# Ledger of designs, part 44: designed miniproteins, single chains, continued (5)

Each design is a single chain, and the fold is of that chain. pLDDT is the mean over its residues in the fold that is shown.

## One batch from the design tools (miniprotein)

Design m17512
Fold by ESMFold2-Fast:
Structure m17512 (fold): chain A 115 residues (1-115)
Amino acid sequence: SNKERLEVEATAGVLLILISSTKHAALSMIDNDEPIESIVKLIEDTMALMRKEIEKLGIPEAIEVMRQTDEQIRQLIEQLRNAKTKEEQKQIVDQIYDVMVNAVEEIERIALEKV
């Protein structure tokens, strides 16, 4: 229905704004020598919000994309913890947020095919 389609598009749009804002915050935290665990917490909190919103859609294929995304982000977080330079940390943060953006775009595509 038109209402369900608009709800999917609105959810994706809000999540993309959240991802963009939290990426900017994470990169700023690196520049300000904030603890890596604070940056990890920001990433994990962002993922938790994404999971809640995607689960509300009730689409199994979208939930599976989110599960695969969680697995990829978990691996990148470990790389972030082991990174020794700000340049490496920023590169990994860029990869983390690119994975999040790609996941939202794929989930929107799947959800729009189901409504």
Scores: mean pLDDT 90

Design m17513
Fold by ESMFold2-Fast:
Structure m17513 (fold): chain A 68 residues (1-68)
Amino acid sequence: SMEELEKLVKELRELAEKNKDAPAEEQIKILNEFREKKVSETSDPEIKEFLTMLVDTEIKEFEERAKK
């Protein structure tokens, strides 16, 4: 549902903010672990697809910075 998707966005934002002072590699690892954990907790293909897109978007910015 839309409410579940909004909750995932909020949790991801809070996780990113909580770990913003960590090295970029560690932040990317944490975001990937978040995706894996949430995907394992749901059988809903809509939520899995949304979660993959959401986390991929967040990680993309960090990957570009980490390559520096």
Scores: mean pLDDT 77

Design m17514
Fold by ESMFold2-Fast:
Parts: C-alpha cells; sequence; structure tokens
Structure m17514 (fold): chain A 89 residues (1-89)
C-alpha cells in the first residue's frame, strides 16, 4: 500500500539520522536518542500519532542544532516531510 511505502521511507530516514548521529556525535547525548525514539513510536501509533511525531521532530531539530548543523538539516527535512503528510490527511 502507499502507507507502507511512506512508512518504509520514514524508517529509512530515521535510520540515516541515527547513523549520522553515531558518526558525528557518538553515544554522548542520550536525550537526542530518546527524542528520536519517541518520534518513531509516535509514527507507529493510531489517531494523533502523526501530529505528535511532527511536534517531537520540532523538539529534536532544536536539540540537533546544538550538536551538528548536518544532523539538524536531516531532522528538519524529516519534520517538513511529516508536516506535509499531516496537511494532506
Amino acid sequence: SEEEKFNKYLLEKVGRIAQLYLEKVGPKDQEFLDLLQQVVYALRTKGDGLKRAVELAGELTKHAAKLSPEIAKEVQEMKEFLQEKLKKE
């Protein structure tokens, strides 16, 4: 289904963000990983999960900006993708 394709792309994007975090920051910021995990869990919930994922991605973007501009860019792109999907639902 189209929903399965979108979910696959989002999981790949989250995986790329996590990989970039490990390469640029290392395991020194648990709060970043906790926020990223919360975005993933929100995307798997029914109802307002997508709206919650957008809000959490916003917080993750602010946190990422303190760690690496490159990570912040990837998180911001994910947030914008989720926000556009929310507008179409």
Scores: mean pLDDT 78

Design m17515
Fold by ESMFold2-Fast:
Formats: structure tokens, C-alpha cells, sequence
Structure m17515 (fold): chain A 85 residues (1-85)
């Protein structure tokens, strides 16, 4: 379904974002490392929830998991923006 396809795209995007941030942390000593580490924690929680949503056969449960994942993604994005200035 399009929802499953959209969820997979979210997972793929988020995995790429996590790897990009991990690499940025290794190469840029001027970044706020504590805020980036917290952003990564929230992105990892969002990723786990999106993967659970994709694996779920219950549409209501999938929607709840996607909504929870979206909340963690938003928190991570806000911290990432603060970390970068």
C-alpha cells in the first residue's frame, strides 16, 4: 500500500539522516555534541517506532506508532536545529 511505501521512505530518509549526523559529529569539533547526541536518541526512537509501524498488520496500531514516531522525529529535528545554530 502507499502508506507502507511512505513509511519505508521515512525509514530510509531517517537512516540517512542518522548516518549524516554521526559523521558530522566525528568531523566537526565545534558542534554542540550534547544536543546532537540527544537529537540522535530521538531519531533512533522515531526509527524504531516507524519500523514497528511498518511491521504491524493492525492499521490503528500502525497509525499510533507513526504518530509517536513523528513526535520523536520533531523533537530530534528541533534539537538538531539548535545544535547547528
Amino acid sequence: SSLQEDTQLLIDMLQKQIKSIEEEMKTNPNLNKKLLEKALEYYQKALDLYQQALASTDPQQSEQLLNQGGEYYRKGLELLQHARG
Scores: mean pLDDT 86

Design m17516
Fold by ESMFold2-Fast:
Structure m17516 (fold): chain A 110 residues (1-110)
Amino acid sequence: APPVSRAVPVEELKDLTEEERIDAIRENALEMIDVFAKKYNATEEVKKIMYEAVDKITEILRKDPRDLEGIRKVFEEALAKLPEEYQKPARAVFDSVLRIVRYALEILES
């Protein structure tokens, strides 16, 4: 993936501490949501729902970085709150965040 303006590239996550890695995941997720909002003309309410989901998964990651099921449930609950026209592209954003989280878990378990 190309580097994001306010977050570290995914490939650099292995060089970060666990706390810095969680912060990097959060910043990557927020950047992806901002790009999504601009591309799809998302309302402030849609952005708020997605930002709140990112804040919830960040707290999950700080308590248990292996709780992928908990993270998935947060994203599914957030998607259910979105208007239908945003659900598919927002799911793609959350799937990308979950891939980054899974990569970070692989680093932790190595």
Scores: mean pLDDT 80

Design m17517
Fold by ESMFold2-Fast:
Structure m17517 (fold): chain A 80 residues (1-80)
Amino acid sequence: LPPDVAVATTILNGATNEVSVSVSSSKATGTGTITERTPTSITLTTTIKSSVSGAVETTTTGTFPVDETAIVTAKAIIPL
């Protein structure tokens, strides 16, 4: 079988400080985490984990100004 392609997107709403995560594949899970916060910046990490093997396939990190909307997208190929 061909591998599956997973795209996970983490969105931080700067007005509400809510984090939402979406993932495009039924063979993967996506997680979004604030990994660092300073008075002027927020660092977000998006992680894709295979639902088939349980392994972490990719991690993408981005740093953004505080109180702004931040988006971090990760992409992985999931072996079947």
Scores: mean pLDDT 82

Design m17518
Fold by ESMFold2-Fast:
Structure m17518 (fold): chain A 108 residues (1-108)
Amino acid sequence: DDEEARRRRSQERRDARLLISTARFLLEQAEKYLREAKQLIENGGSPEEAIRLANRAIELAQEAYRLAEKALPLYPQEAQELMERAQKVIKEAQEVIAEARRMQEERE
């Protein structure tokens, strides 16, 4: 019983750590797509491509937030940091989409 409880707790910790690692990886990818989208807007590039990259950043950041939230009970500090970073990416990506749509209207 004690060994089974210890194995269960060790597995829960491993699973939660995997959630944190996966969320971090997805968030790093989201931040990369967001940077690429911002550069396209800054350089007067394709607004359509900037919207595509920003939407991809939102999708990855939303998944990272979901995974981090699941890890919150076991890794509260790391999970909260990842959730806050994900929310920042989503907000900034939405701002890029709004600017890109404005650029499309000015070109038409």
Scores: mean pLDDT 90

Design m17519
Fold by ESMFold2-Fast:
Structure m17519 (fold): chain A 60 residues (1-60)
Amino acid sequence: SSSELQRRLMDLFIETGDRVGAAIENGKAQNLSQEEVMEQIDAIMEEGRERARRLLEEMS
């Protein structure tokens, strides 16, 4: 259903945002470069996009 899909997508976006925040904090703790942190953020966002794509395909 549209409501279930919306809820799952919202949960995924919140989880993805939390993971980005964690990557930033981990980067600070490990004294990583801005470029290294951005690479980690890009990977997290790519994974989130792929998970969103699968949700759309499975619930359509």
Scores: mean pLDDT 86

Design m17520
Fold by ESMFold2-Fast:
Formats: C-alpha cells, sequence, structure tokens
Structure m17520 (fold): chain A 95 residues (1-95)
C-alpha cells in the first residue's frame, strides 16, 4: 500500500534515530556519518518544501542532525579500507 505522508516522515525520523545509534556504537566511519547527514538533509528539505512536516517533527529532525554532526566531529574511525577493497571486488565481479 502507498505510504501516507505522515508515515513517510515518521519512517525518516526512525531511520535517523537508527543511524544515530549506529554512529554512537562506532559502526559508522566519519565519511559514512557525513553521507547519512547529507541524505537526511536532502529528504528533510524535500518534505519541508511540500509542507509535510509539522513544527514538532522539524525540531526533532534538527536535533537528530545536530547529534549526527557532533558524532561526525568526535569520530576518529578512519575510512574502512577493507570495505572499500570489498566494494571494488564486488564491482569487478559484476563487470
Amino acid sequence: PPLKPEELVELLIERAKFVVELAKNGYLSKEEIEEEIETLRSMFEALKEKGLITEEQEKEIEKLLEELEKLRENTNKPADDEKIVEAFRKLAEEL
């Protein structure tokens, strides 16, 4: 069934909360956190422009973005070279 706009916004918030928990537990590199921030900002702006976000939801998303930015700044995890190598290997197998 098609998602209602309110359900889409709630899913975005829940996804953002999950990403915050992954970052807090050290599962994400600094680069991965930055990519997640960019994705969340892009989707947030699109939903905001369509008038689909309440003031309370806007404040919640802004707090999650602030938490992710702090986690990005405090993350000393280097780029995962092993993940990069594995990504290239998978790409080579598909070509």
Scores: mean pLDDT 74

Design m17521
Fold by ESMFold2-Fast:
Structure m17521 (fold): chain A 74 residues (1-74)
Amino acid sequence: MPTNEQLEQELLRLALQITDPAARAALEAEIRRVREEMSAETGLPPDDSLLSEEQLRALLERELEVVRRVLAAT
């Protein structure tokens, strides 16, 4: 299983490949939606530093899936 650090590195690596402005806007909107959903579920603001390691892992996995979908659509 990848660590949170490995998930963050993979997320950054894939996100850096998205250079089209429209695709970047779609990525930002989807990431915001995922973070808002996590905030609603936990009652915490969408801030990575306030999440447990388990919650951060779940967030990173959701964000990684978003980046993969946006890349596939480009």
Scores: mean pLDDT 76

Design m17522
Fold by ESMFold2-Fast:
Structure m17522 (fold): chain A 73 residues (1-73)
Amino acid sequence: MEPVYEAEVLAIVPNADGTTTVYVLVTDLNSGERAAAKVTLDANGNVISVEQLAGTLDEAGRKAAEEAAKKAV
């Protein structure tokens, strides 16, 4: 069974340089495990970086965080 992720945007922080930082909580619906991610977007809404703050994020979990952040800005 492939992991199914739920991504919840916790905070959106506009930066003075025109980038935006989005804090995302990612939950694996199969295991109930949670991870926190910090996604930084450029002024055009492209992902610059994804930083894992807590928990463990696999490729699919990171993808879920990126998509949630892009949709939120």
Scores: mean pLDDT 80

Design m17523
Fold by ESMFold2-Fast:
Structure m17523 (fold): chain A 55 residues (1-55)
Amino acid sequence: MKAIVKDKEDGHIIAEDVDFEKLLEHIKKNYKYEKEGEKYIFEYNGRKLEVIPVK
């Protein structure tokens, strides 16, 4: 599954067409995260980033 990574505050796309499962595994190992519906939210370099799975 693909994912988009967006800045939660301003909605800018940080990355697109990312492997969702691989990214989620990396986040779970290295960052604190929250789940918000279908999205995963984590903090990176003082930014809150959303990981959004795309069909």
Scores: mean pLDDT 80

Design m17524
Fold by ESMFold2-Fast:
Order: sequence, then structure tokens, then C-alpha cells
Structure m17524 (fold): chain A 102 residues (1-102)
Amino acid sequence: ALAAELVARAEAVAADPSATEEDALAVLVEAAEALGAPEEVIERLREAGATAVRLLTEGADMSDPEVRAQAERARAYLGPVQRAMAALRDGASLEEARAIIE
């Protein structure tokens, strides 16, 4: 049930034409919380997501090494949760999804 609920929530945000990058981040944070990620991981995910939203909104210069470093750091924290959500969508168990975000 929980896996189907998380997938349905992500699909609802994707189908909403008023949804923003912040709404997409909120779904990833909700998924991490539902999967039982530690508070430190959730805080890091919120920080990484805020950085990613800012870089996308401000039209970041990807030729800048500092900007690239921020983007790579954000990817490192967001990537596991995105992979866990993809695994749940493909029928993985909650235990398998948790292993991806640890």
C-alpha cells in the first residue's frame, strides 16, 4: 500500500500543470520520510533540493567549477531517493527501497 501511495503521489505532482520543482522536491522528501530515512538524511535532502531549485531557477552557469560542485553535491543526495522511488514504481519492496537511501 505505502509503495503504491508514494508512486501515486509522485504521478499526481507530475500530472499537475501548476506543480513546481519545489513540489517535486516535497514528494522526494515525503518518500524519504515514509521509507524511514534518518533525520540527518532528510535534512541533507532538503538542503540539496533547495540548492537544485535555486540553480535551476537562477540559470546557473555550469562552466563555473563552484556551480558544478554544488550541482554534483545536490545530485549525490537527491539521486538515492529518486532511485528508491523508481525501484518502488518497478515493484521493489520497501526494504529494497530503504537499502538504496541508506
Scores: mean pLDDT 71

Design m17525
Fold by ESMFold2-Fast:
Structure m17525 (fold): chain A 90 residues (1-90)
Amino acid sequence: LREEAEEALERAKKAVEEGKFEEAVKYAEEAARLGIELAKQGEIEEALRVARGLDEIAEKLKKLGKNEEALRISIEGGIVELVAAVYKVT
């Protein structure tokens, strides 16, 4: 699960570097899904690392003028952070 989340983040970053912005969003969404699963399993620090990785990808996309893709990924990162916060407190 942790390894799959990290691989999805790396694939998203690679896709941004290659100009494959739709693929970057798909990999980022997969990373977010895995990050939520990590949070639900109590792996809060790992989930937060996924959220931070998604935020970095979104910022790179904004700098490239890919505002829609950046917003989609930013929303996913925010969801991971919220789920991690809920499971950290409970």
Scores: mean pLDDT 83

Design m17526
Fold by ESMFold2-Fast:
Structure m17526 (fold): chain A 56 residues (1-56)
Amino acid sequence: MEVTIPKGTKVTVLHDSADFTVVKLEDGTIVRIPGSLGKAAGATITLTEDLVGETI
């Protein structure tokens, strides 16, 4: 299901590659985002922009 993660949301990076990134939200929602965020797996980041992805 397509979802927009709003700017300012804290997410934990579960996977980061050139093709896609998988993040986990604080509520436990897991989202796959096209492309790389340039972050290591295990990193917690605050989003600087809205991201569109797909729930897993």
Scores: mean pLDDT 81

Design m17527
Fold by ESMFold2-Fast:
Structure m17527 (fold): chain A 72 residues (1-72)
Amino acid sequence: SAADQQAAARLEALVDHIVALGRRGQLSPAQIQRAADDLDQVADLSRKRGQDLLAQAAQRGADRLRALAAEL
């Protein structure tokens, strides 16, 4: 749906912002890891609601944030 596409795009922008904050040292690895765990919950909830694009965006976001936390 258009709402699912908009929600996915907004979540991707939020993940990009978190990545930028992490790379600037404004978020700790522990805070980034918690954000990744929160995104796993968003992915699970979105799948249950049939919001497949939002679920995929949340899962990709979680993976990106976990990789970043491991680098910092």
Scores: mean pLDDT 90

Design m17528
Fold by ESMFold2-Fast:
Structure m17528 (fold): chain A 80 residues (1-80)
Amino acid sequence: SLEGVRAALEALARELAEKGYTPSTPVTDEQIDRILAAARAGGATDEQVEKARSLIEELKKQGPVTLGDAVAAVLEAAGS
């Protein structure tokens, strides 16, 4: 469910905040994979995860992807 995905992403965001991450912090490909794995653990389907990955890859063409950008892309994909 979207609520489960949101809860999983909030838990990951708390862990990253302990390391100094904010919504404006650029994320690495490894961090993007962690965000997508958290979405899957929260109940996102494989199709929703692939849609989120596609949205994030499009954002990468525009510049560095932030934590906030990646989370927003996952929630957009999970809500569809």
Scores: mean pLDDT 85

Design m17529
Fold by ESMFold2-Fast:
Structure m17529 (fold): chain A 89 residues (1-89)
Amino acid sequence: DEFEKLKKEAEELLKELKELMKKYIEKLREKYKDDEEKMKEIEELEEKFKKLIELFEENIKNAKTIEELKGIIDLLKKYIESVKKLIKE
């Protein structure tokens, strides 16, 4: 079943994105640990990441078509590449 295969791929990509976002936030916290203003910005960024992950979880759960899952997968891949670039110096 192509639908079930794509749903599993989307779930695996979301897990990867979540791990990368966590790594990026941890990197920023270590870098700016003594900067109160930057730490507040990092907390706001973490909250935005959490909301984005929750939206992806809901979209994957509610996906009814192969085309919806392909769209989610394409978007997840773009976010993964963006966060990877942010983690690379």
Scores: mean pLDDT 89

Design m17530
Fold by ESMFold2-Fast:
Structure m17530 (fold): chain A 66 residues (1-66)
Amino acid sequence: MSLSREEVRLLLTDPVLGPILAPVAGDAGRDLTLADAEQLVRLGQLPLSPEELLALAKERVAELRA
């Protein structure tokens, strides 16, 4: 599972998920992969799995497009 560059760009404008994703996605302007989610969970000391982070991001993309 991964987020496309378009989905990442949309999420970076979100006040909740944008700051969480920025350390990996913003640096390279690239797709967010499961490996990137693992790095974000580790660096941010987030209390969720990488798969949970990607799932929340996908739900948020859907909300932002609604």
Scores: mean pLDDT 73

Design m17531
Fold by ESMFold2-Fast:
Structure m17531 (fold): chain A 97 residues (1-97)
Amino acid sequence: MEEVELTVPPELSSDPDNPAGADLLRLRQTMRDALLAGKSISEVAGLLLKVAEELGMDQRAIDLLREAEKSGEGEGELLVLRGLGIAEDQVVRRAEA
């Protein structure tokens, strides 16, 4: 079955002591909960930026989320997705290294 959404690799999601799975879940849950609460893209980006900074994410992800917070809807949506993608890739890459 082809999944459109990024999934946590089974090894990361099945290891209860692996912080990468928890970090990835926190990023995704933050976005989901903010969107379900009817937050604007700027507010969603701001919440993700805070989580990304707390998790020590790549400066590129932080910069994209900060730009998304300023840009708002339209361009901000694409910047949020790009920033989240970089943060999620960094989490996965750190766990595999």
Scores: mean pLDDT 72

Design m17532
Fold by ESMFold2-Fast:
Order: sequence, then C-alpha cells, then structure tokens
Structure m17532 (fold): chain A 87 residues (1-87)
Amino acid sequence: GRPVPPHVEEDMRLAAVAAALMGLPEIEIVLEHTPSGIVTKITIRIGGEVVYETEVEAHVSSIRELARRLSEEYGVRVRLTERLVKP
C-alpha cells in the first residue's frame, strides 16, 4: 500500500506527544478515504478540538499501522474515525 508521507507521520507523532504531555488519554484522527482505501485527508482532534488538518495520499492500512505504533510508543490511545468519500 501507499505509505504515510514523512511530514504527516511527524505531525501525527507530535499530536500524540502533545496529548501525552498534557496527560490526556486519547487523540482522535479522522480519515477521509476513497472506496479503494486511499486516504485523502486527515484531521487530528485533541480534547475535542481540531488541532491539525491536511490533505494526504496514503493507504488506510498504513495509517492504521502508524496509529497502533504511536499508541504503543507514547501510551496514548490513537482512535481512528474512518469516513468514506466519493472520488
């Protein structure tokens, strides 16, 4: 599958680090993806507030794997909300 771009991976990591430093248990990452599983947009929410939003081109499986890795590394829950978008 198409990997997560390094810039987006770093931004997701920074969000997890920020949540951990604030003592928050969870971040939410909202994914907009095509029927073929290509993610086109990511929105990151911390404490119910949108802190980051970007266009991206990555496979949903790559983002799921990254979310699991970040959750394990920083001890915060990374919750994925997946939304199907029409091309």
Scores: mean pLDDT 85

Design m17533
Fold by ESMFold2-Fast:
Structure m17533 (fold): chain A 65 residues (1-65)
Amino acid sequence: SLESFREQLQQMRRFAKIYNDEELVAEVDKLLAELENLSESTQRKRLQELSIRLADKITEEIRKK
């Protein structure tokens, strides 16, 4: 549902801020603003792409231990 996608994006935004990824925060904010105007398939694809970018950032931070 649209609300489920918003909740996932808000969670991703919080993690992006924790890892100081300002570009990812901006991309999440842009997707949140556009969400209602996108098809569900486009919403899912963009959410997946942002999830991969966040996972990559977390992996980089773990490797820097």
Scores: mean pLDDT 82

Design m17534
Fold by ESMFold2-Fast:
Structure m17534 (fold): chain A 114 residues (1-114)
Amino acid sequence: SAKYEELRQRVVDAVRRAMLEAGYSEEDAQAHGDAFGRQVDRLKRDYPEVAEVLVELAPEIADELLPIAVEAAIALASLGASVDEIRDVLRQIAAAPDVAAAEAIFDKAVEALK
């Protein structure tokens, strides 16, 4: 769908920008972005209901937070979290003021499922 393609591209672009800002080459930054694009594809393949939630919430999530949202969605789904539990965590990530706050939300959610 157009919304899924938009989400996938936003994730690739966000990772590429972050890698360039961290001093990586254009080639390495693009490779990292493409790797995250494949993680979005994996989420849609393995956890389609969770991928639908991420697409729904994507307009509420800042570009810099999208890579963490993708990683959180995959990790929580892999640990057996419900779609509603993942939705709640993704909404918390969307409301995070910065990347560090989003990472803290992700870490707490993973720890709660161990």
Scores: mean pLDDT 89

Design m17535
Fold by ESMFold2-Fast:
Structure m17535 (fold): chain A 107 residues (1-107)
Amino acid sequence: ALAAEQEAAARAAMRAVLRALADGAPHEEALAAGVAEARRVAPSPEALAAGEAAARATVSQLAGAEALAREGGAGLEVALRTVESLTDLAEEPEAGERLRERLRALA
């Protein structure tokens, strides 16, 4: 089913972005990793577009979380919840914990 292919490509791209960022890659390299993973798994142009969109959205959300974490207090709490939601959706608990530690270090 096309919808299942789009979801699979989006999740694969999201996982690649989260792992790259957790390993300390810059945002541009994390985006490239997500796009490359979308290209690898997507069987259709629609699935590829969904994967590329998910990679861009994930990088954007993590960049926003980093900005919020630098504010500390309530900003850090929102940033940590954003990472938890993304890593739960992607099923990446190890990357999630590493990203949360990175955000706490910015506060």
Scores: mean pLDDT 87

Design m17536
Fold by ESMFold2-Fast:
Structure m17536 (fold): chain A 77 residues (1-77)
Amino acid sequence: DVADRDRAVELLVRGHEAFREGNYEKALELYKRAAELGRNHPALRAAALDGLGRVYEAMGNLEEAARLRAESARLEA
């Protein structure tokens, strides 16, 4: 679905902005929504999961961050 793909890209961009601003709560929400809408687009879903991993890493949850980044890497392969 083109609309879901376009929306996932928009949410990824907004998630990256929220993360850079230090708004981790907003970044998590936006990346989770991007991952869901990107479910039929592995590269977009991977980018969203990597984004979630970066937020969890910044928050000190290294185990969850590693898990999400590993899942992202598998989707990129």
Scores: mean pLDDT 85

Design m17537
Fold by ESMFold2-Fast:
Structure m17537 (fold): chain A 79 residues (1-79)
Amino acid sequence: MEKQKKIEKLIEEMGEESLRYRAEIRPDVTGTPSEEVRRRALEFTKRLLEKDLEIAKLEGNTEQIKVIEDRMKRLEERE
């Protein structure tokens, strides 16, 4: 079941990305984030959405694909 192994790997990669986000971007939010921190957070979010989209496509979840694509569009509109 090749599809299941791909989904498991994507979930693992998303977990690693989330851990890095917490370590690098979110530990101190006492003020307005720097432009660099904001850009890194945006790139991190894009990477998570890309992996989530791949999972949704592998699952054939059309509803989830639409939700993720809409969210990706909103991020692009911000920068």
Scores: mean pLDDT 73

Design m17538
Fold by ESMFold2-Fast:
Structure m17538 (fold): chain A 64 residues (1-64)
Amino acid sequence: SKKEEIEEKFEIEETVDPDTGAKAYRYTSKESGTEIYVPAKASEETKYEILLSLLQFEERLKKS
């Protein structure tokens, strides 16, 4: 459930990482429009750490 709550804050598109040329997923924040590329081979744990860090960063910006 917490995993799904994190993912619902992003638009997800299957794509290719422009830096590596490898298969990736582009996560676009619905709030800020910030885009982040997560490698298709990344573990679920690594993926959620990246997404959660972005959400925490956005939350801090709102308070500034």
Scores: mean pLDDT 76

Design m17539
Fold by ESMFold2-Fast:
Structure m17539 (fold): chain A 60 residues (1-60)
Amino acid sequence: MVELSQLPSDELLKLIDEAVKNKDYERAIDLLGALLSRTGDNSERIELVKRLGEVIRKYL
């Protein structure tokens, strides 16, 4: 496993976008979870949770 905590947030966002484009929703969920766990801003956390819910809905 890549240490997601070592990647900058902008790089994680790029990887999430690529995973969604490739319909790799499981990977997108993992990446969103990693970004959410290290995000301290409540408004940004809410946006990440919304994105996570949208990805889960597409995966199902």
Scores: mean pLDDT 74

Design m17540
Fold by ESMFold2-Fast:
Structure m17540 (fold): chain A 66 residues (1-66)
Amino acid sequence: EEELVREILKEYNLPEEYVPEVLQALKDFGLSGERAIRAVVEVLKIEGKVDVNDPVTLFRVRLFEK
């Protein structure tokens, strides 16, 4: 899963330093798999961070996971 997160971050032109943040967000949301990773990375790209306690962040992750 870490390797897949790294590759998806590259596709979105985001630095690999975000791997731990994406992995933690997936764990906190109870999500796994490629679509969930892409949803979290998309939110990170839009907001510059993934705040698992922000309802806007959660809403966007759920939209992009579809």
Scores: mean pLDDT 76

Design m17541
Fold by ESMFold2-Fast:
Structure m17541 (fold): chain A 105 residues (1-105)
Amino acid sequence: GVSSPLNPDYAVVKEIAEDVIKAIRNGKSLNEISQLIYEKLKAADIIPKKVKVSDIKEVLLEAAANSKTTKHPAITFAVGAVLSQVQILDKEAFEKLLEMAKAEK
């Protein structure tokens, strides 16, 4: 799993989480944060081909809604791993991200 320190993907997920925290604390929009996660996961070859930045944003909205189902099962694990690391590293930034997502209707 990408959340294990013994897994090479863990270092990538942690780096993405740190970049997301910086973006949140610098007042970046949910669209800019979704773009950042998309570009970083795509560059790391963690998400399938033809995934769109809008798919990342929808997963963030699902997380904010505490949804039991997902429209994007292929990417939910990777985005979820990033969100889990954001929460572990900076709970306040994680809560701000969820509030930004809840404001999108």
Scores: mean pLDDT 78

Design m17542
Fold by ESMFold2-Fast:
Structure m17542 (fold): chain A 69 residues (1-69)
Amino acid sequence: SKMERGLKDGAWSRALRATLPVDQALAAMAAKAQEYHAQNPELKAVTQEIGEKLREIGDEIEEELKKKR
């Protein structure tokens, strides 16, 4: 079911956050979401924009972490 799939994806996301910096975890999730929605041509443009915004958020977090030092 979608709930079981969501739980599995949630566990995967938690594992990434534990192993990778948060900015990289967000970038990985954005790439995965892009791949998932790329299978739906009608959502392709919207998914690309969302993926780009998530990438920018990851970059901003990385810059803020470096800037605070």
Scores: mean pLDDT 63

Design m17543
Fold by ESMFold2-Fast:
Structure m17543 (fold): chain A 93 residues (1-93)
Amino acid sequence: SEKEQQKAEKAYSVLKSRIELLKETGVEPIDQELLEKRKKLEQGCPLLSLVLQGRATQEQIEELQQLLEEVYQKDPLLVYDLFVGKKCINDIL
């Protein structure tokens, strides 16, 4: 439980740093392959909630990190949408 909570904090820190970059770049997704990955991450929103609350397992944290890292390279805005509930950057900035 403590180790899981520490990993959740690290995952959250990584997401925060990436979101800050997204606010600066303003990149938008343009590919149907990215749309399919977006659907998977949207289904993974409950996992993000569990990770932030420290209730997720170590495997769930690693799975979420892997998905976010893979997709973030191709679609940074998808990570942003996942974190802020599908709001675009313009709604926050």
Scores: mean pLDDT 55

Design m17544
Fold by ESMFold2-Fast:
Structure m17544 (fold): chain A 87 residues (1-87)
Amino acid sequence: SIIQKRLDEAEKLLKEGKYDEALKVLEPTIAFLIGMLNAGFKDLYPYLFRALDIIEEIAKRKGDTDLIKEVELMKKYFAEKFGVKYE
C-alpha cells in the first residue's frame, strides 16, 4: 500500500530527527486520508490515526504547541464523527 509506505517513510524521518521532511510526507498523506474517509472508505481510519500520532510526536519534539492543539482537535473530531475511540 502506498499509504503504508508513506507512513513508514514519515516514521523513519522522525526517528532520524528530520522533522520538516517528515511533515512534508505526512501533510499530503493526511489530506488524502481525510478525503477518502469523507468519501466513505472507513477501512482507512487506522492509517489516519497513525498519521495523526506521528505528526503529534513531531509537533511535541519541535515544541509546536499550535500544531499539537490542531492534531488533538482532529483526533477528537474523527473519533466523535465516525465512532472511532481515540485518546
Scores: mean pLDDT 83

Design m17545
Fold by ESMFold2-Fast:
Structure m17545 (fold): chain A 73 residues (1-73)
Amino acid sequence: MPRQSLVIRDKDGNVVFEWESDTDGPSVDLSILKPGEEYTAEASAGDESLTLVFVPYVDEEGRVGLDVLSEER
């Protein structure tokens, strides 16, 4: 399995979540993120990489969603 990584940074560039594995997919607890604040997620799997700028939100049922502002591969 290709080595996978995920790093999430807040608006000030501080790492709020970091994960790396060659076996399991990331289990990201989105409750660590503050709704309405901008974050940058950098994800990689083998030779593929993805950078997302997003704002998390919580709907009326308590479900977490992400408003994606930009995506770069």
Scores: mean pLDDT 73

Design m17546
Fold by ESMFold2-Fast:
Structure m17546 (fold): chain A 67 residues (1-67)
Amino acid sequence: SSMELRKRLAEHAAKLLAAKIKAENPEIKSVEAELVDEETVRITITKGDKTTVITLSSEEVIKLVEE
């Protein structure tokens, strides 16, 4: 139904954003994007020995992927 489609869209957008961040930043070892809930995405970026965690709304992630 509608709620499941929104969740799948957010999951797909999160994967695309992780791929874009890694492609644009060759110094990054890994980028993982995980849907925490329908409205919240957690992005984990590893660069060398440093790990940064960023939390974004699903709407923000979708907007970033559209660019």
Scores: mean pLDDT 80

